# Ledger of designs, part 37: designed miniproteins, single chains, continued (3)

Each design is a single chain, and the fold is of that chain. pLDDT is the mean over its residues in the fold that is shown.

## One batch from the design tools (miniprotein)

Design m9273
Fold by ESMFold2-Fast:
Structure m9273 (fold): chain A 88 residues (1-88)
Amino acid sequence: MADEHLERAGRLAVEGQRAYESGDYEKAAELFTQAADHFEEAAKEDPSAYIVAAGAYRNAALAYQMSGDTEKAEEFRKRAEELEKKAA
């Protein structure tokens, strides 16, 4: 159900933010990516979740950039842009 995906995604995003603040960028990227995947699943039932999924992918891209993985950062940034177009 979308509600279960939204709740889990929210918790994963909070954990990702804490990992980012502690400087564990690889863990932050993994957690934000998992959060984004759950928001994207919720978006199949509620399209308003596409904008939140895009935000989580942008956070994952930032975490990958901070860890030095520029190629993954660019990949997730492009995925976020695609989801933003679906939300509009």
Scores: mean pLDDT 85

Design m9274
Fold by ESMFold2-Fast:
Structure m9274 (fold): chain A 80 residues (1-80)
Amino acid sequence: MTAEEEVEKHTEKMIELLREHAKGKSDEEIRLLAGVTIGLMEIYVQVVAKEYKISEEEKQKLIDKAVERLEKEVEEILAE
């Protein structure tokens, strides 16, 4: 498994958990949950980057991609 594959798999898992925990929540609660989830993903990518010894540039690309994906899913959840 590559660093990118590991981050992508974890991002999908976090999206599933976010959608499940968003059920019956207010928009404010969903945004707070999303903020925590994004913060945890940024920390996770930093740990993965260190383990796989990827460059700072590759690390930042993985963070940006994961955050963008999570933000898009949050907007979709809020539109439901």
Scores: mean pLDDT 85

Design m9275
Fold by ESMFold2-Fast:
Structure m9275 (fold): chain A 65 residues (1-65)
Amino acid sequence: MEKLREAALRLMRRAREAGIDALVFVTTDRVIVIALSEDPEDQRRLEEIAREVSEETGAEIEVVT
């Protein structure tokens, strides 16, 4: 729980700082992030942010584009 919450907060902060619009949800076993942009570059950057946060926190993160 705490690990997933920390991952969600970091993901939201970094996406906001990168200017990427996304929705972030915390489930029982993972964080789900939904890209609100159809721009392939924004989607790629969001996937990179999710990968970095997953590596830092150990949380499972699912990216929906």
Scores: mean pLDDT 82

Design m9276
Fold by ESMFold2-Fast:
Structure m9276 (fold): chain A 92 residues (1-92)
Amino acid sequence: EEEAKKLAEIFYEGLLNLARDAYERKWSDEEIDSIAKAIEQALRDMGIPKEAADKVAELVRKMLESARNGDLETAEKYAKEAAEIVYEALKK
């Protein structure tokens, strides 16, 4: 659906911005965990099922860890995978 696609695109762009911040600021493991939990809660509040929200949170953790280590290509792949899960959950 058009709306689901637009929301997934916005989510993907948001993840790329978070990855850049993790790289530039060298976020701690505690900061990365906090952001992943916040995203999981936000997705659940939007009605995304727990299983999908949990998978996205794990991908966000991996994305931020990869970005912090300078592996922006791997971070982008995880961001894309996370956005695809959100899209599938929203389009029903």
Scores: mean pLDDT 86

Design m9277
Fold by ESMFold2-Fast:
Structure m9277 (fold): chain A 81 residues (1-81)
Amino acid sequence: MSIEELKEKLKELVSKLPDEELKKKIIEAIDNDDYETAEKLLLQAYLRTMRTGSEEEKAEMEKILKEMAKLIKEIVEKKKA
């Protein structure tokens, strides 16, 4: 899978987040290849959901976080290769 395809998949997962402002900031960080900031903002979204969400929302957020972390790792590894 190309870096462009991985970025599109990552943005698709971000689109599932309920916070529009965080969503926009995460997408901007991804577009700038600032994965450190993107990861920090993802953790912020995760913590908000863990504090106020239902059991189902918490499970979905955990799944999204894991998938996004995997995609970020793949993008970073491909850029080094």
Scores: mean pLDDT 78

Design m9278
Fold by ESMFold2-Fast:
Structure m9278 (fold): chain A 81 residues (1-81)
Amino acid sequence: MPSLSEVDQEVLLLVLEGNYEKAIELLAEYLELPKEKVREMIEEFKKTKSFEEQMELADRLAKEYGIPVEKVMLVMLLALL
């Protein structure tokens, strides 16, 4: 299974290459969530206006989906790039 550092590097590379859809697919597999849910999270992060709001949303989503906040922060990174 991919480690956090491996997934983080791959997601960042895909986004920088403009391969946004593959980045979403990789995140969905890593988070064990449907792609639709990852897209919903991305749209929620895009609506945030400050780092404080982003961190609060990351914590809420982590609790809601039962996933580590560090994994949700990868979705935040993708949304804000």
Scores: mean pLDDT 78

Design m9279
Fold by ESMFold2-Fast:
Structure m9279 (fold): chain A 75 residues (1-75)
Amino acid sequence: REERRRRTRERIVEAARRIALEEGLAAVSIGNVARRAGVSRGTVYRHFRNRAALMEEVIRAEVEEGMELIKRAVS
């Protein structure tokens, strides 16, 4: 249950990140993310209440990756 939910959420976030990288931030929509992730729009809404919540998570993940790279570069 938890593992399946986590895997689906990770797939949604990864789909949004790929769309943003390949097609730009304006292309990141609930519909486009659902299609890329292979899930329904309803499934995306179960994990993120709206596009802003999804974008917040995508940005948070990118910032965390950037911070880890900086930490390793200066250590």
Scores: mean pLDDT 77

Design m9280
Fold by ESMFold2-Fast:
Structure m9280 (fold): chain A 63 residues (1-63)
Amino acid sequence: SIEELRQRLLQLAAELNTVDAEIEKLKSQPNPDEQKIKELEAKRNTLRAEMQQLEDEIASLRK
């Protein structure tokens, strides 16, 4: 079970890296799409929250 949680955490970390790269790419545009940036920032916050919950669960299971 802990290994499955670790695999899920790695998957979320990969998704977070993709979202972060997309945000930076959009911010580098001459006229940044502010709405899309805000949507991606919200998604980033959700991913970080999910990762924190999984990390807490993994820590709890290690006793």
Scores: mean pLDDT 85

Design m9281
Fold by ESMFold2-Fast:
Parts: structure tokens; C-alpha cells; sequence
Structure m9281 (fold): chain A 99 residues (1-99)
């Protein structure tokens, strides 16, 4: 049996990571704090949307880079990332923690 965390447990874990690593978002804490949990999340998204783990990872990295460079990301940029990496727009939004 795979042990799934509840949404509340995941949020608490991200809050602990935010405090530990001095980051301002759950996604940043997740990417910086625990590589194994980041990879698990990417795998779960890849399976949910029927896309490759590599493409989900690349889309997350591209979205994070844009957010870091200008402090925000637009719907048009999310759609462009989705098209570039062959990942559904919904998957990119979920991967970036936007919906």
C-alpha cells in the first residue's frame, strides 16, 4: 500500500520546510527542501495527466524560472510552457500550485 498524505498534512510539511529553508512559498520549500517528495509529486502529476515525468519536471522548472525572473506568471506563459513541453495547461497550473 502506498501511504498518501492528506492535504492538511502536506500543508503542514510545507510550512515546516518554509521555516527551515527561509522560503516564501510551498512550491519553493518543496523544490529546495526534499528532492524525494518533489519527485513523488512529479510522478503523481505525470500519471494523473498521462504525460512523462521529464516533461512535468521541465514545465515546473520553466514556470519557476519565469516566476523568479519577474515575480509573477501569466496565463499566456502557462499555456506557452504547456505547449512547449507537451503537458496539459491544468497539469502546469497544478504543478506550480496555482489551482
Amino acid sequence: MIKYLTEEEVKKLFEEYMKKYGVSSPLEAFIKGYPAEREKYIKELAEKYGVSEENVRAAVDAGRKLFKEKGFITDEEIEEIAKKYGVPVEAVREALGLE
Scores: mean pLDDT 68

Design m9282
Fold by ESMFold2-Fast:
Structure m9282 (fold): chain A 68 residues (1-68)
Amino acid sequence: SSREALELAIALLEQDPSLVDAALAFVRAANLSPEQLAEAERLFARVREDPSATPEAIAWLRELLGRL
């Protein structure tokens, strides 16, 4: 389900920011809108460049879960 995929993505990023690509694969499996997926890819690209961006990506995923 979309919820389970997003929860797994959050868990991976909370455990290790280097798992950003695995987390993004779960986000892509979550059947998000094209706009939501584009935003996720932008946030995850930032995490790849700078792990300090990880809390922002996690916060966005949690907000998205609250809207499902």
Scores: mean pLDDT 85

Design m9283
Fold by ESMFold2-Fast:
Structure m9283 (fold): chain A 68 residues (1-68)
Amino acid sequence: MTLKAVDHEGNELIIEADKLEVGKTVKVKVINPENGEEYEVEAKVLSKDDEGNVVLEINGIILKGKLV
């Protein structure tokens, strides 16, 4: 699954994960498309709606993304 997300500083991020389940902590790959930086972190899935909007928590930071 791929998300387009924005962090609390307004940075656009691409997030890749195999599966996103509400209430689960999953390993995700975070990609910054502006500089090509990639890293793997654990994300907690806080919410997911029927429109593909997803809220994640990574290292205490809330990310709002949309499935593509």
Scores: mean pLDDT 80

Design m9284
Fold by ESMFold2-Fast:
Structure m9284 (fold): chain A 72 residues (1-72)
Amino acid sequence: SELDEELRRVQEELGLRVERLTRAHRDDPEALAGLLELVAEFARRMGEARTPEEVRRVGREFLAGLDRLEAS
């Protein structure tokens, strides 16, 4: 389905970004804790998404959250 395809796309993009940030902050437990909290929130909200548009919106919000964590 279009919903399943969009879920896969967003999860793949998020996964790559999370991997990169985890490697960059491997010696920073506070940053890693913040990253894990953001990923947990993303997973919960993504499970509640009912349309591809909702998936894209949630995905963009959490990618922006990752950008803010990286800038901190």
Scores: mean pLDDT 81

Design m9285
Fold by ESMFold2-Fast:
Structure m9285 (fold): chain A 78 residues (1-78)
Amino acid sequence: SMLEEQLKKAEELQKRFETETVEPSAENQELIEKAVTEQKMPEEKVLEMAQQLEILEEMKEEEWVEQGRKAILEPPLP
């Protein structure tokens, strides 16, 4: 099912975020900085988010990339 496929993708993505060290692109780094400017996030956190965005881009799955970008750029509500 589509739901089972998305769950598998989420697990793969989580594992990649934890195990992969990728150099974030300047474009993604700038996008994260712009999104979190008002939140005064530490540089380490901004870099981590930029790396996650880069990993999502590498997956080249339009639907997942868009959803992931939104989740990363818009912090979860408290």
Scores: mean pLDDT 65

Design m9286
Fold by ESMFold2-Fast:
Structure m9286 (fold): chain A 74 residues (1-74)
Amino acid sequence: MPVKSSPEGSEEELLSLLDILGRYADQHRDDRELLEALRKALEEMAKRAEEKGLSKVAQRARELIERIDRVLAE
């Protein structure tokens, strides 16, 4: 898939945000409502990242979604 524009700077910023969100989820593992809201936000981030060709952002968002799903399934 061809990609245009400079996604690197935007990608780095979003990867930093995902790291922060991951730590936030880890700190609030017992807050199911928060984790569900975060999961929905991450699904939107993954979708938008794929549309923009930000494969690393989409991958990290999906990894975090799976981690949250495991916590919610327990």
Scores: mean pLDDT 76

Design m9287
Fold by ESMFold2-Fast:
Structure m9287 (fold): chain A 98 residues (1-98)
Amino acid sequence: MKDLEKKAEELGVSVESAAILATGYGLDVILGKKDLTDEDLELIVSTNPSEDFILDVIDQLKKKGNIESLQKLYDLLKEKGASPSVISHVEKAIQQLS
């Protein structure tokens, strides 16, 4: 529990979001990466996560200043037909880092 909570704080996401990532992708792999790859983003989007979880991912990428990953996530979410609120949140994050 302490390890998962600590890693969730380091990522800036909820413990539940960190547990989902650990199950689907591997939390240690994500934390071992300075930047998320296109494949990492595709996997996250493909799990059809809650809007809250996607917002956490967007906020974490924004904290890292990773504009390239935010742009890739934006394209993937648009192709998937994500809600307008999620799309708007990614657009705002990109604009704030530009």
Scores: mean pLDDT 67

Design m9288
Fold by ESMFold2-Fast:
Structure m9288 (fold): chain A 91 residues (1-91)
Amino acid sequence: SEESRQKMLELSKTSLEAKIAIVAAEGGRELNAMLDAGEPRAVLEAHVERLFEELEKLIEESDLPEEKKRELLELLREAREELLRYIREHE
């Protein structure tokens, strides 16, 4: 039924949010370790690009409606730009 389909979409969304949180936490921990180690900007930026490519793929491979995927991808784009700005300002 349509109701069952909506419930499955909500479960898929919750699962995706948990996966995003785990990947973001692990990527953030790695970025902090690299910053503490004094890694070059190019290495830091490459790490950020790989992290956001992984997050984008999780969203694109999810069962969410296309409109919701677009919304989440836009939020990721903004977060990536902010993080890259942070790296540039702290070098």
Scores: mean pLDDT 80

Design m9289
Fold by ESMFold2-Fast:
Structure m9289 (fold): chain A 80 residues (1-80)
Amino acid sequence: MEAALEAILESEARASGVPVEVVRRELNSNGKEQAEIAKTLSEEQWTTFQLFAAWAGYDEERHKELEERRKEHVEEKLKE
């Protein structure tokens, strides 16, 4: 279950060039629907989550959000 979720996020991260950790955090933080799907992961909910993951890589606004989160995470670690 969780391993399969990470595999999908890895595919999206490779496609968008964003680290898996950033993609996973954004998908989990963006809306109850995505968090609920990640939590329950029924067969149909799993299919819906795969669509959301694909949209995250396809959507330009979503991609920009992931990039901003990535910069915040990296810069915060470098500043520390």
Scores: mean pLDDT 51

Design m9290
Fold by ESMFold2-Fast:
Order: C-alpha cells, then structure tokens, then sequence
Structure m9290 (fold): chain A 110 residues (1-110)
C-alpha cells in the first residue's frame, strides 16, 4: 500500500540520519570503521532511491540482502575494534540498524 511505502521511506531516512548522527558523535572512531559505516549508509540511501520503483517481493529480497550485508559489516568492524568501548559502540549502532531493517521487513510482509 502507499501508506506502507511512505512509512518504509521514513524508516530508511531515519536510519540514514541515525548513522550520520552516530558518525558525528564519534569522530574519534578508527577511519576503517567509519568507512564501513559510510558504506552501510550508502547502501541504505541506494535502497531508498530504488524502493519506490520496486515490487513488494523485490523490496523484501533487497532488505534481506541488506540485512546480510549489515551482519558482515558488523563482523568486520568488531574485528577492527581495538578497545571494549569501540566494540560496544559497534554493537549499539548495529542493533539500531538491524532493528530498522527488521521493522521494514515486518511492514512489507504484513
């Protein structure tokens, strides 16, 4: 439905802003970790741009691919994290990213 599409677009915009805000709040994170987060943000932006032209089935498949991409990104960032604080920050941001993706998947599968 159009209402579901609008809500998914809002969640995508919120997720991108959340990553932007996180990067601004944590400027001292290792550059390699910041690059991975910027890449995740770009994937979410690309999905937001393509989403209006997608079928519901295509959108679900792409979100599941994004979820796997996010899991791989999280694993790589945890390997790059040097301190317990950096690991906790990675865990925090990815919990929020994964929750946003899961919420969008739930909306599209209903």
Amino acid sequence: SEETKERVIELLKDAVKMIDDFLKENPDLPEEIKKILEEVREKLREFAEEFPSMSREEAIERLEELREYAREAKKKMLELAKTEREKLLVEEIFLKIETAIDTMLKLLKE
Scores: mean pLDDT 87

Design m9291
Fold by ESMFold2-Fast:
Structure m9291 (fold): chain A 70 residues (1-70)
Amino acid sequence: AVLEITFPDGSVVKIEVPADASEDELIKKIVEELESRGLTPLAIEIEETKDKIIFTVKTEEGEATAVLHK
C-alpha cells in the first residue's frame, strides 16, 4: 500500500508501507518524515473511512495530511 504525505509547504511524499501495516506503524512513518524536514508534530487526528485512513498532523508550520488508500 502507499501512504501519501502532504507537508505544510505543499510538497508531497509517497511512501510504500505493508498492506497490513498497523496504525502505530503508519504514525511512526509519518512522524519520521516530518522530523526529517525539521517539523515537530504537535497533535495528530485520525479519521478512518471505508476507503481510506486520513491522518491530520498539526505542526508549528501548519498542517500536514497523510492518506492511506485501502
Scores: mean pLDDT 82

Design m9292
Fold by ESMFold2-Fast:
Structure m9292 (fold): chain A 96 residues (1-96)
Amino acid sequence: SLEEMEELARRAIELGEEAIRVALEVMRVDPSMVPRAIGLALRGIGAIAGAEYSLRRGKRAKTPEQQQQSLQQIQQAVRDAERALREARELLERAR
């Protein structure tokens, strides 16, 4: 449903934003980890962009198949954001 797509996209955006925040904290704690932290921040940005793009496509979907494709893409954005956040948190623990 559209409501489900909006909720999942919001979740992907929130998780991606948190991944970016944690990655920026890694850079503040240990400058030697800056290259890895930048990579994680970019992955967070990618998940946010992917969720926003896929939600926009889902809202414009004219067929159930197009809506299902958008839902799958948003679900992938959630997984990508969760992975980026997990890796960012692991990197922060290593920096401390």
Scores: mean pLDDT 89

Design m9293
Fold by ESMFold2-Fast:
Structure m9293 (fold): chain A 79 residues (1-79)
Amino acid sequence: SMQQLQQQLSQVRRDLTQAIADGADPSRIAQLLAQQRSLLTQIRGQPVTDQIWAINLANIRRLAAQGNPAARRLLAAID
């Protein structure tokens, strides 16, 4: 159901935040990002998910360039 997908998305977001805070390996962060993208595709559809992902990736790259350590960890996991 949509409610179950939204709950799973919320859990993945919490897990991702915790993994970044704990300094988890890039592979773990990459797995959580992949799960988030899969759930967004199920909730919003592929074209909307691709647009959201492109905007998020641009924001992550910008913050990483500005020296944000969380953004640098995220960028390392997806590139």
Scores: mean pLDDT 81

Design m9294
Fold by ESMFold2-Fast:
Structure m9294 (fold): chain A 65 residues (1-65)
Amino acid sequence: MDEIDAGVYRIYIAVASVAGDVEIEEENGKIVITLHDDSEKLREAAEKYKELEKKLGTREVVIRE
């Protein structure tokens, strides 16, 4: 469900950021996630995180490669 899934993906992306697989930065109140790995799982998680944040109305998320 959206509320539970959002928390899980937030943790996943935070762990990936610490591992160096993604870079997270804030630009004009948006969260920008840059993917340094071409992993399908990482990209799917980032896209789901973006969708869930949009549904919750918390922040706009931009994904870059």
Scores: mean pLDDT 68

Design m9295
Fold by ESMFold2-Fast:
Structure m9295 (fold): chain A 126 residues (1-126)
Amino acid sequence: LEKKYEELLKKQIKKALETKDINLLARGLLLGNDEILDYLKTEGTDEEKVETLRKALELLRETLEALKSAPKIGPEAFEALDEGVLKIVQAFLNDENPEVRKAALEIGELAIEYGLKRVAEYMASL
């Protein structure tokens, strides 16, 4: 089961990087995938960054609402999202493009609203 899940994740990450599909890139960012984060930070266009971060914001809101109805799984999933969102905010909050910074700020503010502790502590330190 775990090995098949790892192979599926690798295939999805590879597809995201090959196709530049905004939905797949956004999902990878929320999962804290370093390859997708590095691509967007170093090689991604400003348009790709903005569109991916806006889609990540949408998906984050949907995921956080869904996790409220899953009390047994919620705490572990919130911790994983807290780590992924922290990486997004650290990478993009000081980007040269103001629209990229705005999208990263909105993601961080949503994370604080839903109680993601690491993101809240990081943003309070700025």
Scores: mean pLDDT 82

Design m9296
Fold by ESMFold2-Fast:
Parts: structure tokens; sequence; C-alpha cells
Structure m9296 (fold): chain A 74 residues (1-74)
């Protein structure tokens, strides 16, 4: 597995745990802010990540967040 794939998989895992705990307890704005905080903390834990790897993590987090928010509004 590439480092990019490893970082993306770890981010998916952390966000899924976050969703299970907070999905129905926070407003959409609060949940989005919490997701952004988790992404920031994860990237801070991986300061040697390349620009491309950081963008991949941020892109995946945004895709997941948008999917979850769409499901809440349905």
Amino acid sequence: MSREEQLVEEMRRRLEELRERHENTLSPAEFAALVQEVVREFLAENPDASEEERRAVERVALEILMEWLARRDA
C-alpha cells in the first residue's frame, strides 16, 4: 500500500468513528467543523506528508462529509 493510500484509509477510519459517535447529535455546521478539526489534527500528526498526500486526505474527507450531510437532509 502506498503512503497516500495508507493516509487516506486512516482518515476514512477516523471519520467513520466520528460519524458513529456524533451523526445525530450535532447540527450540520457543528459536524462539518468537527470533521475539519479531525482532518487538521491528523495532518499535524503527519507533518512529513507531501502536498499531494495532504490534498488526497482533504479531498477524501470533503467527499465523505458531503455524502453524510446529503444523507441527513434526505
Scores: mean pLDDT 79

Design m9297
Fold by ESMFold2-Fast:
Structure m9297 (fold): chain A 56 residues (1-56)
Amino acid sequence: LSEEEIEKYAYNAGKVGLDLGMSLRQTAQLLITQSGVPLSLEEAEELVRKGMAAAS
């Protein structure tokens, strides 16, 4: 996946996480599962944090 595609996944995961009241960690796990990218949990949490900020 390109960086732009990963950001899109992170935005969508962040939006879903906010709507469902999921934790940052839960939303990061969702991103890893949906994207299939071998991200560390910490990397996924950083991407989700940015996605949540953009979605808010």
Scores: mean pLDDT 79

Design m9298
Fold by ESMFold2-Fast:
Structure m9298 (fold): chain A 76 residues (1-76)
Amino acid sequence: MLPKMSAEQLRALGIASGLLRKEGVPTEKIIKAAKIVVEELSKRPMSGVEVARKVAEEAGADEETIEKIVKEVEKS
């Protein structure tokens, strides 16, 4: 676990990863996207919502999928 990653950010990563997988995004793409966002978190703070959106964007999700992921993170 990264020193700058909160429980909310970890939950956001889990939600984004789970929904991306359900939408048919390959696990390898999701892992690569998560790695990019984790490296970004080491440089600047991000909310859970921002983390989830960035993971979905880096994984190549469409806008509808990104909005669905963000909404689930906000609800949790």
Scores: mean pLDDT 79

Design m9299
Fold by ESMFold2-Fast:
Structure m9299 (fold): chain A 68 residues (1-68)
Amino acid sequence: MKLDEKRAKAFLLAFAEREAALGRRLSAQEIRDLATEYKLPLSDADLEALAAAPDVTAARQLAAGLAL
């Protein structure tokens, strides 16, 4: 799924900040809640892929790819 650039950047920043604040990877449900907050309805497959990424850097790169 492709995201609007401005909304995608805001989502990516919030995503990285929440993971840093928690000291762990976000769950699929936490990512869904964040996506809903930013009006970005991601598919279940996209949410699971983001949650399954091995670290926050990989998750952020994957999420940035959704904007392409």
Scores: mean pLDDT 69

Design m9300
Fold by ESMFold2-Fast:
Structure m9300 (fold): chain A 65 residues (1-65)
Amino acid sequence: ATVRITFADGEVVEVPADFELTSSDGRTIKLSDVKSVTPIDDDTIEVTLKDGSTVTLHGIKSIEK
């Protein structure tokens, strides 16, 4: 399975579901652990993980499975 990531600059990349993203504060997130995504503004999203924790990612507009 692949996940589509749209960056704030409009670039779109398809990556494996086990791909890891690193937030600006140094947290590492596996895309397979993502439960939901909520946009905060034009270049920032809030990711809710399957364990109920949340992480803010800058420079990303959306994540689609």
Scores: mean pLDDT 78

Design m9301
Fold by ESMFold2-Fast:
Structure m9301 (fold): chain A 58 residues (1-58)
Amino acid sequence: SPREEARKLFVEGGASPEEAQAAADQLHEGRPLTDKAQRMLERASPEAARRAAEVALG
């Protein structure tokens, strides 16, 4: 699922399992990420981070 995929990216970016789950849930709900979560996502996947930033603009 997209939520599981996002969670794995946050873990790769340095998030704890709990932080990764919370951030993936926020992204799935279309809510803007915290600055910290945005940075972690960017470390794992610059492309996914760009898409998440677009959500924050809407």
Scores: mean pLDDT 78

Design m9302
Fold by ESMFold2-Fast:
Structure m9302 (fold): chain A 100 residues (1-100)
Amino acid sequence: SAKERLEKVEELAEEMLKRFEEKLKEMGVPVEDDRVLSPEEYEKLLEVLREWLLEQGVSEEEVEQFINALEAELKKRGVVTYAHMKLMARLAAAQVVLSS
């Protein structure tokens, strides 16, 4: 059902966000929604996202296309915040559910 799919997206997004928080802590970056991330910082989060998508069984080609699209979108923004990366995690979770 649509409700079960939405619940699965939220579950997967929460798993992904936990990995983002660990990566930010390893980098010494505070976990705050309005924190402005440097290109180096958000590229590290995109790498974590890429690894997670592969673990979920998404093909390497689909992962590469998806990550490249997200990176291009983030580069168009003048400012990237952690809240933007949280939205990217939710989009990735939705992609996993739709690819299943």
Scores: mean pLDDT 84

Design m9303
Fold by ESMFold2-Fast:
Structure m9303 (fold): chain A 62 residues (1-62)
Amino acid sequence: DLEEQLVTLFSSEPSSLIQKAIDLANAYKSGDIDSVLDHAHDLLLSLSDEQASKLNSLLLSV
């Protein structure tokens, strides 16, 4: 499950970042590409380069 994997990936981050990851996963499940892009953009602005790389790898695996 993408939501569970995203929460696990950001488990050491503040709860606000975990919530952004959950919002992205829910947008992905809905199939709303505009919502996915908006949430992905917000999350990427909050991530380090390494965290962004891990997120990209996870998204490519689903």
Scores: mean pLDDT 70

Design m9304
Fold by ESMFold2-Fast:
Structure m9304 (fold): chain A 89 residues (1-89)
Amino acid sequence: MDEEIRRKAEEAREKAEGLEAAIAQGLATESTEIGNPALAARLEQAIEDFRQAARLFEEALRTEDEAEKRRLYEEGLELIKRGEQLLGL
């Protein structure tokens, strides 16, 4: 379980960093058919969801209670799914 949680934490961080890089390059803030303020807002919400998921996974790795570990892991997975849905993935 811990190995899977570590991989998911890394995945969530990479997703957040990738979206932050895209915003920094102006892709999400470009006033075009593919980039607009609504898309930028969704990307920002997805970044927050992915960062919160990574935080929950790290908390799960520090928890000795197996039931709490599973709960935190499942909450993190739901945040990843929500973030991906905001991106239309």
Scores: mean pLDDT 76

Design m9305
Fold by ESMFold2-Fast:
Structure m9305 (fold): chain A 64 residues (1-64)
Amino acid sequence: DVAEKAFEAALKKAREAGASDEQIEELRQKWEAGTPLTVILLEAAELGGISEKELANYIAKELA
């Protein structure tokens, strides 16, 4: 599933950029509760202190 892969890539990049384990777990809980992928990606970028463009480029490479 492309959405699941994009979600996992976003969490991985957020962790690498400095998001805490607790913040990553909160994003996972939101995803399991049905939060749209677009909202998760925005929050992951904010938690990692990176731009949405940087996160999108990372995800595109992980999905290739």
Scores: mean pLDDT 83

Design m9306
Fold by ESMFold2-Fast:
Structure m9306 (fold): chain A 67 residues (1-67)
Amino acid sequence: SRALAAEMVARESGLSREQAEAVVELGLRTGGKPTEEEAREVAERTGLSVEEARRLIAGAYALDQAF
């Protein structure tokens, strides 16, 4: 479920629940494959690197699909 994916993302990454929900939402919209610009926007909002943001978005999508 989206709620469970957001909780897991928040716990694993140290992001707030609100930030984690945004990451899960982006993962769902892009099928875990954000553009460079989308990954950069997440990185800017969260303080992560673009590479870290890409991995987090892909992982969030995978977690949502698993539940």
Scores: mean pLDDT 79

Design m9307
Fold by ESMFold2-Fast:
Structure m9307 (fold): chain A 59 residues (1-59)
Amino acid sequence: SKEEVVEEVKKRFPKVPEEEIRKAVDEVLAQMPDADKATIIALVERKLKDEYPELVPAP
């Protein structure tokens, strides 16, 4: 579910506000609504890195 993905991403990017994470999750789900949770998380992380480089920690 969307909430599960938001929580997983929030754990990985605690500096990113939940609203920013939700936006990225919504965009990914709109493109790939049937993707695996792990795939969605990976795509969301990539979007957050592109959209909010100042908020995403350098791994």
Scores: mean pLDDT 74

Design m9308
Fold by ESMFold2-Fast:
Structure m9308 (fold): chain A 67 residues (1-67)
Amino acid sequence: GKREELIEAARRNAELTAEGAILAFGGETGEATVTLEGDELHVEVRAGEVSIRSVRNLLTGESEVER
């Protein structure tokens, strides 16, 4: 349904963001974890000593947009 399509689109965007972060660190050893917790998308990127975490609300059509 529409909700599943929205979640898949958001997940794909998060995966692209994680891949971009790994590339930005020079293609060194790293890992990216994308986790969907209900309607929240959690992205964690680790590259060497660097760790970046982001949480995105997928249902911000009417109220607000958060990252």
Scores: mean pLDDT 62

